# Ledger of designs, part 109: designed miniproteins, single chains, continued (5)

Each design is a single chain, and the fold is of that chain. pLDDT is the mean over its residues in the fold that is shown.

## One batch from the design tools (miniprotein)

Design m19783
Fold by ESMFold2-Fast:
Structure m19783 (fold): chain A 97 residues (1-97)
Amino acid sequence: DKEKELAKKFYDFLTKATDLKLSKEEIEEILKKANVNLEDIENLTKEQAGKVLELILSQKESSENPDEELFKRVFATALAKLYNLDPKKFEEELKKL
């Protein structure tokens, strides 16, 4: 299962990324820099997905007002787009880890 294999492969990277507690405002700024609107996130191109992940991983500080659910949704959607995964199936496999 492609989603399961990639979830395991990226487990360490995903745990590091989830240590980053970004606010809604910070997430929206990242999306704007990648030329993506939050409501259009399901329609990400691979290039936009790569830019979103690059901007997320470049963050060095956690916010005091994190939006953890929004962060996980954006991160999982971008990663799924880069690797041609089913985003819902990939999200389910990540929840099992």
Scores: mean pLDDT 71

Design m19784
Fold by ESMFold2-Fast:
Structure m19784 (fold): chain A 59 residues (1-59)
Amino acid sequence: LAAALAERFGLSPAQARAIVTAFENGALADEASARVVARALGLPASRVLAAVEWLRSQA
């Protein structure tokens, strides 16, 4: 899952793992939480939101 996310969104393996872990733990339930994670990872909030939408489609 993390590897597929990294390839699809141009993320490092560490960034992809962090997003997957946050998503699985419910830490990406809203836009505000996604913005916090995006800032921590040095990513645009729009990219994290797109990644979350894709992860929901894989569930």
Scores: mean pLDDT 80

Design m19785
Fold by ESMFold2-Fast:
Structure m19785 (fold): chain A 69 residues (1-69)
Amino acid sequence: DADAYTEQGVRYMVEEKDPLKALEYFLKALELDPRNVRAANGFREALELIEDEELKKKYEEKFRELINK
């Protein structure tokens, strides 16, 4: 369920303060539903919290691949 993965991603951002885990769950949601606006928005918000530029670039590439289907 894409919504369940999206909600878990949000929890990692707000409760656990783990943006990397949040990114992982938002990507799982987008793999199930590439048009899920909440997951896409959550991904972008979590990505802004990543300080590692190489890691950020890697996740941006994964995101673009999923949403361009």
Scores: mean pLDDT 82

Design m19786
Fold by ESMFold2-Fast:
Structure m19786 (fold): chain A 98 residues (1-98)
Amino acid sequence: SYPVLSEEQLRELVAFVREELERLLEEAKELAREGKLSEELLREIERVVERMRELGDRALAGELSNAEFLAELARLARELGRLYVEAHPDSPLRLAPA
C-alpha cells in the first residue's frame, strides 16, 4: 500500500522538515564559525537544504505526487545525512556501513 498523505498531513510534514532543516543549518553555520567545518562543506549542506526547501514548495503547489515527493525527500535526506556525518567525524553514524 502506498502512503497517501492528506493536504493537512502534507502541510504538517513540510512544516516539520523546514523547522528541522533550519535548526540543522544553524548548527552547521556555528560549526563553520568555530573552524570545525569547512566553508566548502557548509556550501554543500546549504545547497541540499535549499533543494529540500524547494521540493517542499513544489509539493505544496501540487507539482508532485505524494510518492514522488516522499521518494525525493528521502534521497535528499540521505545526501544531507552523509554530509552531516562528514561534518561530525566523531558521530555514531560513522560506525554504520557506508
Scores: mean pLDDT 77

Design m19787
Fold by ESMFold2-Fast:
Structure m19787 (fold): chain A 114 residues (1-114)
Amino acid sequence: SREEIEKRIEALKEKMKTSSPEEQLRLAVAAISELVDWARETGEVDVAIEGIEEIVDYLIETSPDEEARAELARLRERLLREVEGASTEEKLALLERFAVEVADIAGAALARLR
């Protein structure tokens, strides 16, 4: 449910506040993947979009990696534009692509952490 997803995102943000930059990226990527899977199973793509937006906004605010922040902000803005007027099926495909692209950005950021 929306309430359960909101509680999970709040718990994730609390965990991320005390996590290393590496663990923060891993946690965010895993949570985004789980939200996409949940949206696929339930059809609640708009709830998943809201949750993913919160996770990505938190990374943009807190990540020490300026390049990763800029790339995440660009992807976030593109996703929000592309979901405008999209069907549930189209939104799900956009979320699946977004999750892969966020994982790629996180992978590059992790490599820059040495």
Scores: mean pLDDT 86

Design m19788
Fold by ESMFold2-Fast:
Structure m19788 (fold): chain A 91 residues (1-91)
Amino acid sequence: SEERKRIREKMLKGEPVTVRIDSPQDVVQLMSIFQDAIDEGKFPKKLTLLYRTPEQERYAEALVDSIRTELERRGIDVDSIKLEIQRLPPP
């Protein structure tokens, strides 16, 4: 998707990334993009995950935990990426 391409490009440039988490599929896709970027020695300086529902907040938390685990596995300081979870206002 165009959004996935945009996110990948920003991660490869080390730019801040802000993305909405709507479903478990978003977690899988974002983790895949992150894995590809870090395999190239690149990762964002900041990743902001936006959610609306408590279920989506749990997806965002799971993604943050997965990213931190991957950083630790690679011997990268977990504080190298500023990871934030923020609630979107209701529509």
Scores: mean pLDDT 85

Design m19789
Fold by ESMFold2-Fast:
Structure m19789 (fold): chain A 79 residues (1-79)
Amino acid sequence: MDSLIETAVAALNEVAELLEKQGKLEKAKEYRQMGKMSSINLSTSVQGLKAAAGEFEKMGKLDKSAALRALSRQGEELL
């Protein structure tokens, strides 16, 4: 469980950093907020994994997107 939350937080922070580099500061702020909420809420971690997976897919990082989607499905089974 902790590893799923840690992965969600790390993925959301990585997406936020990439969005900041693209000048999308408001969107980056939303992902950082999701990362903060994910550290204390499993449901938010699951939603965060799905959101991060979608952003990585848009960036062409398909393997990373697939891994995060698999973890989000695992997290849904724990809710």
Scores: mean pLDDT 79

Design m19790
Fold by ESMFold2-Fast:
Structure m19790 (fold): chain A 72 residues (1-72)
Amino acid sequence: SRDEIRKKQLKFLSREQIELSRVISISISLNVSMKEAEELYKKSEESPEAEAALDKAMDAADAELVAFLRSL
């Protein structure tokens, strides 16, 4: 499956490359600059609640995009 291929590929990435991938995902999902995405990522590392809040915001943004595309 795509998830198995993704997990296998991620095993070969450095921690910095994994972190960069997360920052890029935040930037795209929330439509913010890479600098702002990096700041949001750093804040999410401060507590489990902050991480959950960021994930919820990204999921909400992605759901709005999907709803928009489904309305076409």
Scores: mean pLDDT 77

Design m19791
Fold by ESMFold2-Fast:
Structure m19791 (fold): chain A 84 residues (1-84)
Amino acid sequence: SMEEKKREETQKLLDELVKKAREAIDLANQHPAAAKYATEIGKAVQEAIEAFNTGSIDEAYNKVKEAKKKVDEALERLRQALAQ
């Protein structure tokens, strides 16, 4: 069904998000000044996981996309903080 395909797509996006967030957290943990970005990234990913487990597929898809934006913003701030 279309909902099954959207759920599979959302799961793949969530898996990619979790992997990207883990890499970012590992990088942030190497730098004491960056610890706050690790916390922010972790929170965004946790919110996406909770939406995937408890929400409708449309809610989960939207929350995963929202979390990706937050993770991308946190990563950019992390890159800027580590460059200075």
Scores: mean pLDDT 80

Design m19792
Fold by ESMFold2-Fast:
Structure m19792 (fold): chain A 80 residues (1-80)
Amino acid sequence: ATVLGSVVEILPDGRVLVELKPGVEVKEGQRVVFHYTENGKPVLVPGVVEEVFEENGKKLALVRPERDIPIPLASTVLAA
């Protein structure tokens, strides 16, 4: 799977802020997967890109997890 970026902030409205890797492009409505490890096992959570913007020279995406599950900081974001 292609690594798109990592989770850098969790917003109070349930969206997560993802810092995208240089040269990576994502679009609004694109499906992605959050990947992290819990209790030694891989966890995969689908999400949808709601917004893409640039701030302070960084390309950022706001992504909504499709499940009401807390996504840890530094979780990897993969192309679906």
Scores: mean pLDDT 84

Design m19793
Fold by ESMFold2-Fast:
Structure m19793 (fold): chain A 55 residues (1-55)
Amino acid sequence: SPADKKLAARINIIDGARDTLLTMFEYLGALTPEKVAALNQRRDRAIEELRRQIA
């Protein structure tokens, strides 16, 4: 459905943003397990919120 396509596209944007931040932290030598966990948790929360809004 159009809603499913919109959800998938927005999830890809959220995942891309997370991956960019993780890559930047790695590049700066500042990547920690805590930062990885925090970004993954924020990603999961954002996707759950998105699912509620779209469907």
Scores: mean pLDDT 83

Design m19794
Fold by ESMFold2-Fast:
Structure m19794 (fold): chain A 58 residues (1-58)
Amino acid sequence: GEVARAAAEHLRQARQESAELIKRGQEMGDEGEKLIREGQELLNRAEAEAQAISAALA
C-alpha cells in the first residue's frame, strides 16, 4: 500500500544519509564520533518506524 511504500522510501533515504554520516565520521577519526552517533541514531529510528508500520499492516 501507499503507507508501506512511503515507509520504505523514508527508510531508504535514512539509510543513505546514515551511511554518509558514518563514513564522514570515520574519515574524521575522533572528531567524527558525533557524526557516527547521529548516523546510527537516524538509522535506528527509521528502522524502528519501518518495522512498526510493517507490523501494523500485517
Scores: mean pLDDT 80

Design m19795
Fold by ESMFold2-Fast:
Structure m19795 (fold): chain A 68 residues (1-68)
Amino acid sequence: MVKLIAYSDGTAKVIADEDGELILEDGKVIKVKGSVVLPIDDALLSKLVLKDGKVIDLQTAEKISLVK
């Protein structure tokens, strides 16, 4: 499962149960090992590709919450 935690500073933390690669809208690839932090706009426009080939749109992430 994938979870997205949004912060008030405009960043987001993406947490994944499996290792994967985050593909940004501009085509940049970021390796995800447990979690990664990036700007929330970049996170919401990106797709997570899991090890088994599943693709997850981060806009549909299981959990979104604002934390300090």
Scores: mean pLDDT 69

Design m19796
Fold by ESMFold2-Fast:
Structure m19796 (fold): chain A 105 residues (1-105)
Amino acid sequence: VSEDEIRNLVEEGIRLLEEAVKYLLSSTEPMAFTTAHTVRKLIEEAKELLKEGRVLEAAQVVLKAIDIVLDYQRLFPGVLPKELVKKLEEIRERLEKLLKAAGIE
């Protein structure tokens, strides 16, 4: 397992999460605003961890943020584009597999 591969997935995950936040902030659904702010906090935390070279911890924070977005999608389908949801699910599965291979649960 390469830290560079994990880092690339973390950076892609952050990009997709920033896109999800834009959709959530544009929604009139009452829970979307609170969800967007929670996800933004986790994005900033992940960015700080990447700056410090703490790639595995950044990956765990990104996975947590993706899970929050996917949980929102289950409760309120239609707020997020289907293609964005699929890409987030793909990044989640790939990060989980790489972290498990690195001995992190």
Scores: mean pLDDT 86

Design m19797
Fold by ESMFold2-Fast:
Structure m19797 (fold): chain A 94 residues (1-94)
Amino acid sequence: MEEELRKKRNELAKKKIQDTLQAERDSAQSPEEQKRIDVGEKILQLIDEMEKYLEEYKKNNDPESLQKMRELAEKINRILELLDQGKLDEALEV
């Protein structure tokens, strides 16, 4: 029941982010604004992958799944650092 509640909260959070990105995409007029949205979508994809490995870890206690989650978290952090620096093309290549 607690796990189902966490899944629902994560799903709601993802939907809010997706709705925000869609609204920004519809209003974005510059190539830079479009690239920022593309980076945001990439971050959401990495979060989805991280949640899949988290579910595998909860079922199997597999240390490989935990390691994959750490690697994905490091990728997300690197993308955020590149965004802060305005390096949008480099962020998309991570």
Scores: mean pLDDT 76

Design m19798
Fold by ESMFold2-Fast:
Structure m19798 (fold): chain A 57 residues (1-57)
Amino acid sequence: MEIYKVEYDPSKVTKEDLESVGAEIISEEPLIVKATREQAAKILSLPGVKKITLIKE
């Protein structure tokens, strides 16, 4: 699993939306998640997610 920084609109994406993908939330501000590549792709597809950046492999 890799670590990603997620840039999003908090009025369009909720914590429940992120948890439904199965990603582990490490930090909420900035939003940092531990996820598989497939989970990261699902997060990026959510309405209101602007960018996802790989921090650690």
Scores: mean pLDDT 78

Design m19799
Fold by ESMFold2-Fast:
Structure m19799 (fold): chain A 64 residues (1-64)
Amino acid sequence: MYEPVPLSVAEMARLHGVSPSAVSRAARELAAEGRVGRSRGADGTTLYTPLEPGAYGRVGERAR
């Protein structure tokens, strides 16, 4: 909870009940604003890490 945990688009979509494409768009917008970091997992999956409190929630809000 208190440490940033990288989440995939599919994981964030499941947590917020929104489409993966909407999460992808919202996460890219927040990454451009410097609010989330974008990285790659060992399997090549794109992961997003919150750089500020509530960043995962903001992805869900913008995906609506």
Scores: mean pLDDT 73

Design m19800
Fold by ESMFold2-Fast:
Structure m19800 (fold): chain A 78 residues (1-78)
Amino acid sequence: MSLGEQLAERYGVPALERIKEALERLKAGEISKEEAIEIVQTSTNKKLDKNLSDEELIKEIEEAIEEQERNIERARSL
């Protein structure tokens, strides 16, 4: 198994699940924008603008999810 495959399975997939959960919890009003940003940044090391509106933040998190899914797919394809 490649290093990329190991990274995808051990870190990529759990990180993806955490950011998906954060998005759903944010949409449900269960967490604040600051908490959602912290979860995404901790899970992906991606820096998010703390001054984003709720709608812009949701879009940025959705884009982060898509990027993480592409990275996982690419790693698994090796």
Scores: mean pLDDT 76

Design m19801
Fold by ESMFold2-Fast:
Structure m19801 (fold): chain A 97 residues (1-97)
Amino acid sequence: MLDEAIEDIDYLIENTENEKLREELEKVKEELKELKEKLDELKPEELKEKLEEILAKVYAIYLLYGPEEVQEEVREVLSKSKESKEKVEKAIEEIKK
């Protein structure tokens, strides 16, 4: 549920010492809050696509600013899905702008 996703991001923010990682995770939290406000206007397929985009952004943020151990875990997850890897690569480009 979106409330649980927001709580998970809050937990990650509280448990990170990297300022840039925290700033980018706070942006993800705002996107989740906006998605929650628009929940009644979204079709289930649109909600799924938006959640997948947000997940790709979280993976991208950890690949750029996260600890090496987490970066390695994310790379392993992405090696199993070409679609997820492509979405994360696009998110990395957007974050670097």
Scores: mean pLDDT 79

Design m19802
Fold by ESMFold2-Fast:
Structure m19802 (fold): chain A 110 residues (1-110)
Amino acid sequence: IAEQLNSKDEAVRKAAIAQIRALMAQGRIDDVIAIAEEATKSKDPRVRNLALLYLILSGDPEYARRATKELMTDKDPITQAVGHLAVASIISSTEDPELAAALREAMREA
């Protein structure tokens, strides 16, 4: 799945994203985290950005905090902008106070 996100074939990338969504729907968050951690090692900024967003969406406060800092301090301005917007959106929509607190702390430290 992680290597499929790096595919130049759009259909392969869409299939990988669909598999990640299915794992999330099944509550297999540990599998989603493992896939995202591998995908953060990608040389493609778009794949790293997507992986960091899935770590934030995992609902795990430690992974969310770390991924938020990586997005906010990335050297790519587009990655920084996407990170800022995604984190703000998640803070506004989440009913998980632990996740919201972790994200706010990460934003202050970035």
Scores: mean pLDDT 73

Design m19803
Fold by ESMFold2-Fast:
Formats: C-alpha cells, structure tokens, sequence
Structure m19803 (fold): chain A 78 residues (1-78)
C-alpha cells in the first residue's frame, strides 16, 4: 500500500542518516558518500510517490536500499 511504501522510505532515510553519522565518525568518506546518495534516492522516491509515479518511486527506493546496504557493509567491516 501507499502507507507501507511511505514507511519503507522513512526507514531507509533514517538508516541512511545513521550510517552517514557512523561513517563520518570513522572517517570513511566513501561510506559517507554512499549514505548521502541513499538518502537522496529515498527523497526522490517520496517526491515521485507524491506525484503518483509509483514505478519511478519504486526504482528510486530500490536504489536507495542498495546504496544504504553498501554503505552499511563498509562501516560494519571497518
């Protein structure tokens, strides 16, 4: 549903912010960049969803999830 989609966007955005904070403390510039990109894609997903562009929103959210996962892996393996 749209409500579940919005919850996923919020969760990814929050996760990206947390990873960015951790990456910054660790001095991992690449992880920080990936986290910023993840947050940007999550924001784009929300914008597309607000215009009823579900397919574009879904693609942006999936990209945000991939980037967040990559950033998280870097900070966990630091």
Amino acid sequence: SKEEFLKEIDEVMKRADEIFAQATKLGDKKAAQLAVLAGSYATMAEVHLSFGMYEKAKKMLEKAKELAKEAEKRVEEA
Scores: mean pLDDT 87

Design m19804
Fold by ESMFold2-Fast:
Structure m19804 (fold): chain A 58 residues (1-58)
Amino acid sequence: SDIERSREAAKILSKAFPSYEVSVNEETGEVILKLKGSGFVWVLSPQQAQDLAQLAKE
């Protein structure tokens, strides 16, 4: 499901971007990256999160 793939992507992105708090919107499957200590928020669709996670994993 989209939510399961978003959760997997969020785990990868959390490791790749340690300065961000990474969470998943369970209703939409969107992955939310919030810059720690700031008001900046970056919202990714499930597909965008999967694509970014593929690029970020070693």
Scores: mean pLDDT 83

Design m19805
Fold by ESMFold2-Fast:
Structure m19805 (fold): chain A 76 residues (1-76)
Amino acid sequence: GPERAEEAAREGKTGAEAARNAMRAVLEAGGSAESATAAALGSIGATMDAGSPPGGPVSEEGRERAGEIARLAAER
C-alpha cells in the first residue's frame, strides 16, 4: 500500500537507492510503470532539492520528501 511505498523510499541511503525503492514499492502496490517512473524521478529530484547528489547520502528532509512522492504515486 501507499504506506509501504513511503517507508521503502525513506530507507534509501542515496538518491539512487531511494528512487529504486520507490519504484519497486509502487509496482508492488499495483501501480503502473508510468507511476513507478514518476516516483523514481520525483524521489531523486527531492533528494537533490534537499542538497544531496544522486550518489551521495540523503538528508532526513530528502528522505521525507522522497517518501511522500512514493506514497502519492502508489495512490495513483
Scores: mean pLDDT 73

Design m19806
Fold by ESMFold2-Fast:
Structure m19806 (fold): chain A 98 residues (1-98)
Amino acid sequence: PLSAEEQEAIRARLAEFAARADRLQREAVVGQMALYRNPGTVTSLPVLTEAGLEEALRQAVAYLVDGAPLQPVAPEHITGYRPFEEFVAELEEAERKA
């Protein structure tokens, strides 16, 4: 039910956020989308290249704005996996230092 103009405005704001946000903030968005997709089953998060992170954010925009299905990130953009609890601990530590 969003107009084309509203969708374009949301895409522009998310692109601006991606450009300004540090890597940890961008990874937090990707992590939240993973939890939304699989609540209670996420035990690890992929460690992405910068291109992989941009692809994941682009898919998040398409999902939220256009209702497009979430797709897995290309394997070449995944450098490894880390425990979700480790990622949460890093976020909490960053918030304490902010």
Scores: mean pLDDT 65

Design m19807
Fold by ESMFold2-Fast:
Structure m19807 (fold): chain A 65 residues (1-65)
Amino acid sequence: GPVYRVTLKRRALLLGAEATVLPAGTTLELRDLRVDSDGNYTGTDVATGQRVLIGGSDIASLERL
């Protein structure tokens, strides 16, 4: 599927066995990007395979690669 580059405007939370807070300005490459009914973005980090949850308001930019 397509890969998306997401740059964080604020701190965001990575979901998985270990929850990790990422700082503003972090850039992630995500597969299987979805938006839920609450406006949260979910995907899979290409580098780690980890599931990612980011609030829509915490996204600075979103680009399809």
Scores: mean pLDDT 78

Design m19808
Fold by ESMFold2-Fast:
Structure m19808 (fold): chain A 67 residues (1-67)
Amino acid sequence: TLRELALQLVRTIQAGASGDLDQMDESQVRLRALREQAARLGSTVDDLLELAVEVDPSYRKFRPVHL
């Protein structure tokens, strides 16, 4: 689903950031901020889905397919 796609993006970003962590603890702070933003994004996607369902309940059945 969309949330899974967002999660995969988060993993990719985290993997990239971990390379920077080889040298500085600052990267850990950035990583934590990124994780928090990712969590917010996940919440936003959820809200978007709820809105779509409110407008057209049939969207709940078409969860997996996106253009």
Scores: mean pLDDT 55

Design m19809
Fold by ESMFold2-Fast:
Structure m19809 (fold): chain A 69 residues (1-69)
Amino acid sequence: MELREEIKKILEEYKDDKNKAVSLIIGRILREIGDAWEPYLLSRSEEAEQEVKKVSEEAVKLLKEFEKE
């Protein structure tokens, strides 16, 4: 499932508690990053670090777009 859709589900489920929703979204993003880059982290290459940074930046962009909506 796309991260954006999962974030939308969390916000809709916890719309009465925005702070809870934000915490869950951050946790979900961190898990997604970890799961996606786990094989690369085992090699400890600079490329793996750059990829993790890119995924993190995309997650931040999604959060900002969601705040705007």
Scores: mean pLDDT 68

Design m19810
Fold by ESMFold2-Fast:
Structure m19810 (fold): chain A 97 residues (1-97)
Amino acid sequence: VEDLLEQLIRGAAKRFSAEVLRRLGEILDEAARRLEEGASVEEVIAAAEERIRRELPAEVQEDAITFLRVVIHLAGTDPALLRRAGELLRRLAEEKE
């Protein structure tokens, strides 16, 4: 699962801008926090989708939503995997500048 998550994140890094990657990393950190606080996967996905629609450019929103849904489902109830995904997204964003 961790290897598959890393592959998905690296693929996203080729498609998204540095700013989008940074924002996605922040959204995944919030998702991890919500899971740690006992939120359901459905609640976490809904909150992530709301942030994407509010904060990301319209042209990337649907791809970003699809990406985050897959990442959150693969991580399941493990917030540590979402935090690692967020850290990798932020690292890749810094490399793009």
Scores: mean pLDDT 82

Design m19811
Fold by ESMFold2-Fast:
Structure m19811 (fold): chain A 77 residues (1-77)
Amino acid sequence: GPSAAVERGAELYRELRMGDMFRVRPEDNPGVTPIGPDLTGRAAELPALLRDGAGPFPALSEILSDEEIADLVAYLA
C-alpha cells in the first residue's frame, strides 16, 4: 500500500485544492485555468514553489511545515 507520507500528501493536496492552483500532471486542472505555473514535467520545481511562492502563487511555508511540503512532494512523485 502507499506510504504514510504519500497518504498525508494526498490528503493535503485535496484539502488545499492544489489541483486548482497549478498543474503537475497533464490531467490536473481539467477545464480550469490554474492561478499558479504549469509544472507538467517539472515536478522537481514543486518544493521551491511551495516554500517560496512564485508570481501570483503565495509562499505556503508560513502555513505548511517542511514535513507537510515533503509529504506533498512524496505524493506527487
Scores: mean pLDDT 66

Design m19812
Fold by ESMFold2-Fast:
Structure m19812 (fold): chain A 74 residues (1-74)
Amino acid sequence: SSAAERARARAERLIEGAEAAMKNKDLESLRGLVASLERLRAELERDFPEETETIARLRAAIERGRAYIAELEA
């Protein structure tokens, strides 16, 4: 598979992981997953800027994870 296909698959796994961490209220795992999502987003914006849909989904997942962490830390 192409590098772009591998990047999309990795994005899907990280997004699903973040959703599972939110469902389980696992803040420690969620913080790590948000950091991994941010790194992958930065990598895709640099190396595969044409993957606009995947980048948008990563941005949405990061925003949702950060909002969840902020709400529980308030």
Scores: mean pLDDT 88

Design m19813
Fold by ESMFold2-Fast:
Structure m19813 (fold): chain A 76 residues (1-76)
Amino acid sequence: MTAEIARRDAEVGIAAAPALIERLRANPEDPALVAAVGIHAVALEYLASSPELSPELRERALEAARRLREAMREAL
């Protein structure tokens, strides 16, 4: 497994999370968007379990995932 890919995926995923949350909050009835936010949260949680991530990046990924899950809970 390339640590560089895991790190890049985490950084990109964290950066994308705020826009996804904003879009879901604006369109809570969109089932595709609810699914996309859920998938994104699971992906960040999976990346955060990777030993290749720094503690700081892991914490940021978990925080982003929690915010995504909160937005989903508010939409449902």
Scores: mean pLDDT 82

Design m19814
Fold by ESMFold2-Fast:
Structure m19814 (fold): chain A 68 residues (1-68)
Amino acid sequence: ALSDAQVVSGFRAFLRALVRENRDAPAEEQIALLRAFTATFLSETSSPAARAEMRRLLDEAIAEIRAR
């Protein structure tokens, strides 16, 4: 089993890769894609700490896209 830190680290890397690979897509499509994947990962874990940090990372990624 992965620790909360490992899950969060892996999710952060995944979000960064997803944003990078879809950089040329419209902002609304990028945000929808991030939300869809985050919802899937959240459905696979019951750890409140991991879920809270994943939501924070999603919000951070969305803010970065909107600041472009």
Scores: mean pLDDT 78

Design m19815
Fold by ESMFold2-Fast:
Structure m19815 (fold): chain A 75 residues (1-75)
Amino acid sequence: AAAVEDVLERLGLSVVAQPGETPEQLRARLAALLKEAMGVSAAIPIATIEALAREAVRQGLSREQLRERLLQAAA
């Protein structure tokens, strides 16, 4: 989703699809990459990561605020 891509781009990370990567695989990889960039190792559903990324873009959340929300979603 565009929101995950927007957050990753603001962090200086690549959002480009890999050769042979399906849209579903790209979606899963970008969600996992965002979680890793935030230092969150806990399992979080892709849809939840995407929803939190949309809220981060909408509200202008800091990296620390987004990380806190990801940690809360994992609990």
Scores: mean pLDDT 80

Design m19816
Fold by ESMFold2-Fast:
Structure m19816 (fold): chain A 76 residues (1-76)
Amino acid sequence: ATALRKAAEEFEKMGLPESAELFRQAADLVERLVKLGRKEEGKRVIDYAAQKAIELGADPELVEKAREETLKEIDS
């Protein structure tokens, strides 16, 4: 979940610590779920984290880019 961690660093630099922590927690959970073969649950975690980050004031374009890159990481 490298893309989620990179987005978290960007959110932190923007002064959005709640969005940053959300994406770090989502990255850890997604990586754990993927290792367990639970890819569909991992995708749901990404969707949830993306929606909540936008609600917390994160840039929708940056959030969607991180979401798309993370989905590619899971499907590779």
Scores: mean pLDDT 83

Design m19817
Fold by ESMFold2-Fast:
Structure m19817 (fold): chain A 95 residues (1-95)
Amino acid sequence: GFEKLSEEEKERLAEQIVADIRSLYNEIKTLAEKLKDPSLSEEEKRRYRQKLANLYTAAGILATAAVLIAGEDHPLVQEARKLLDEIRKIAKEAE
């Protein structure tokens, strides 16, 4: 398991995971703004909502991986959780 990794390797992996969640957060914000466009067809709205749901699922998986790698008290894990909470709010409003 992750317990066999060095502390440096764990830190590097956790930093990469947080960077990936931040990228997903930015993409989710962009999709949520696009969903406010009144010119979108119902099919386009459905596709954007589905993509947003998929990105939210990916962010949740990544946040769980960060906990497993670095432990729940790590500052990078706390950052991942804060990003996931913001993503969750956006995803629920876009339903």
Scores: mean pLDDT 86

Design m19818
Fold by ESMFold2-Fast:
Structure m19818 (fold): chain A 83 residues (1-83)
Amino acid sequence: SSELERRTQRFVLALQFIGSEEARQAYNEAQSSTDPQEMLSLFRQSIALFMESLSEKNRAFYEPDAQAALTLVEQQAQRELER
């Protein structure tokens, strides 16, 4: 959905702007992976590293965006496995 895509974009921008180097590295490795399982695992790691580096208030603020991004990546991985 367009809302899912907007929230995912917000997550990616937040990751790039205030994310740790470790979180950003995991995200970049996920994007470079050709294996859907590896991509999903690295993407989940990126989210976890991003969220754990934030204050409680900022975690609550970005949680919907992170969940949307995970949902979109899970849907993309499922589509690739069905092809």
Scores: mean pLDDT 84

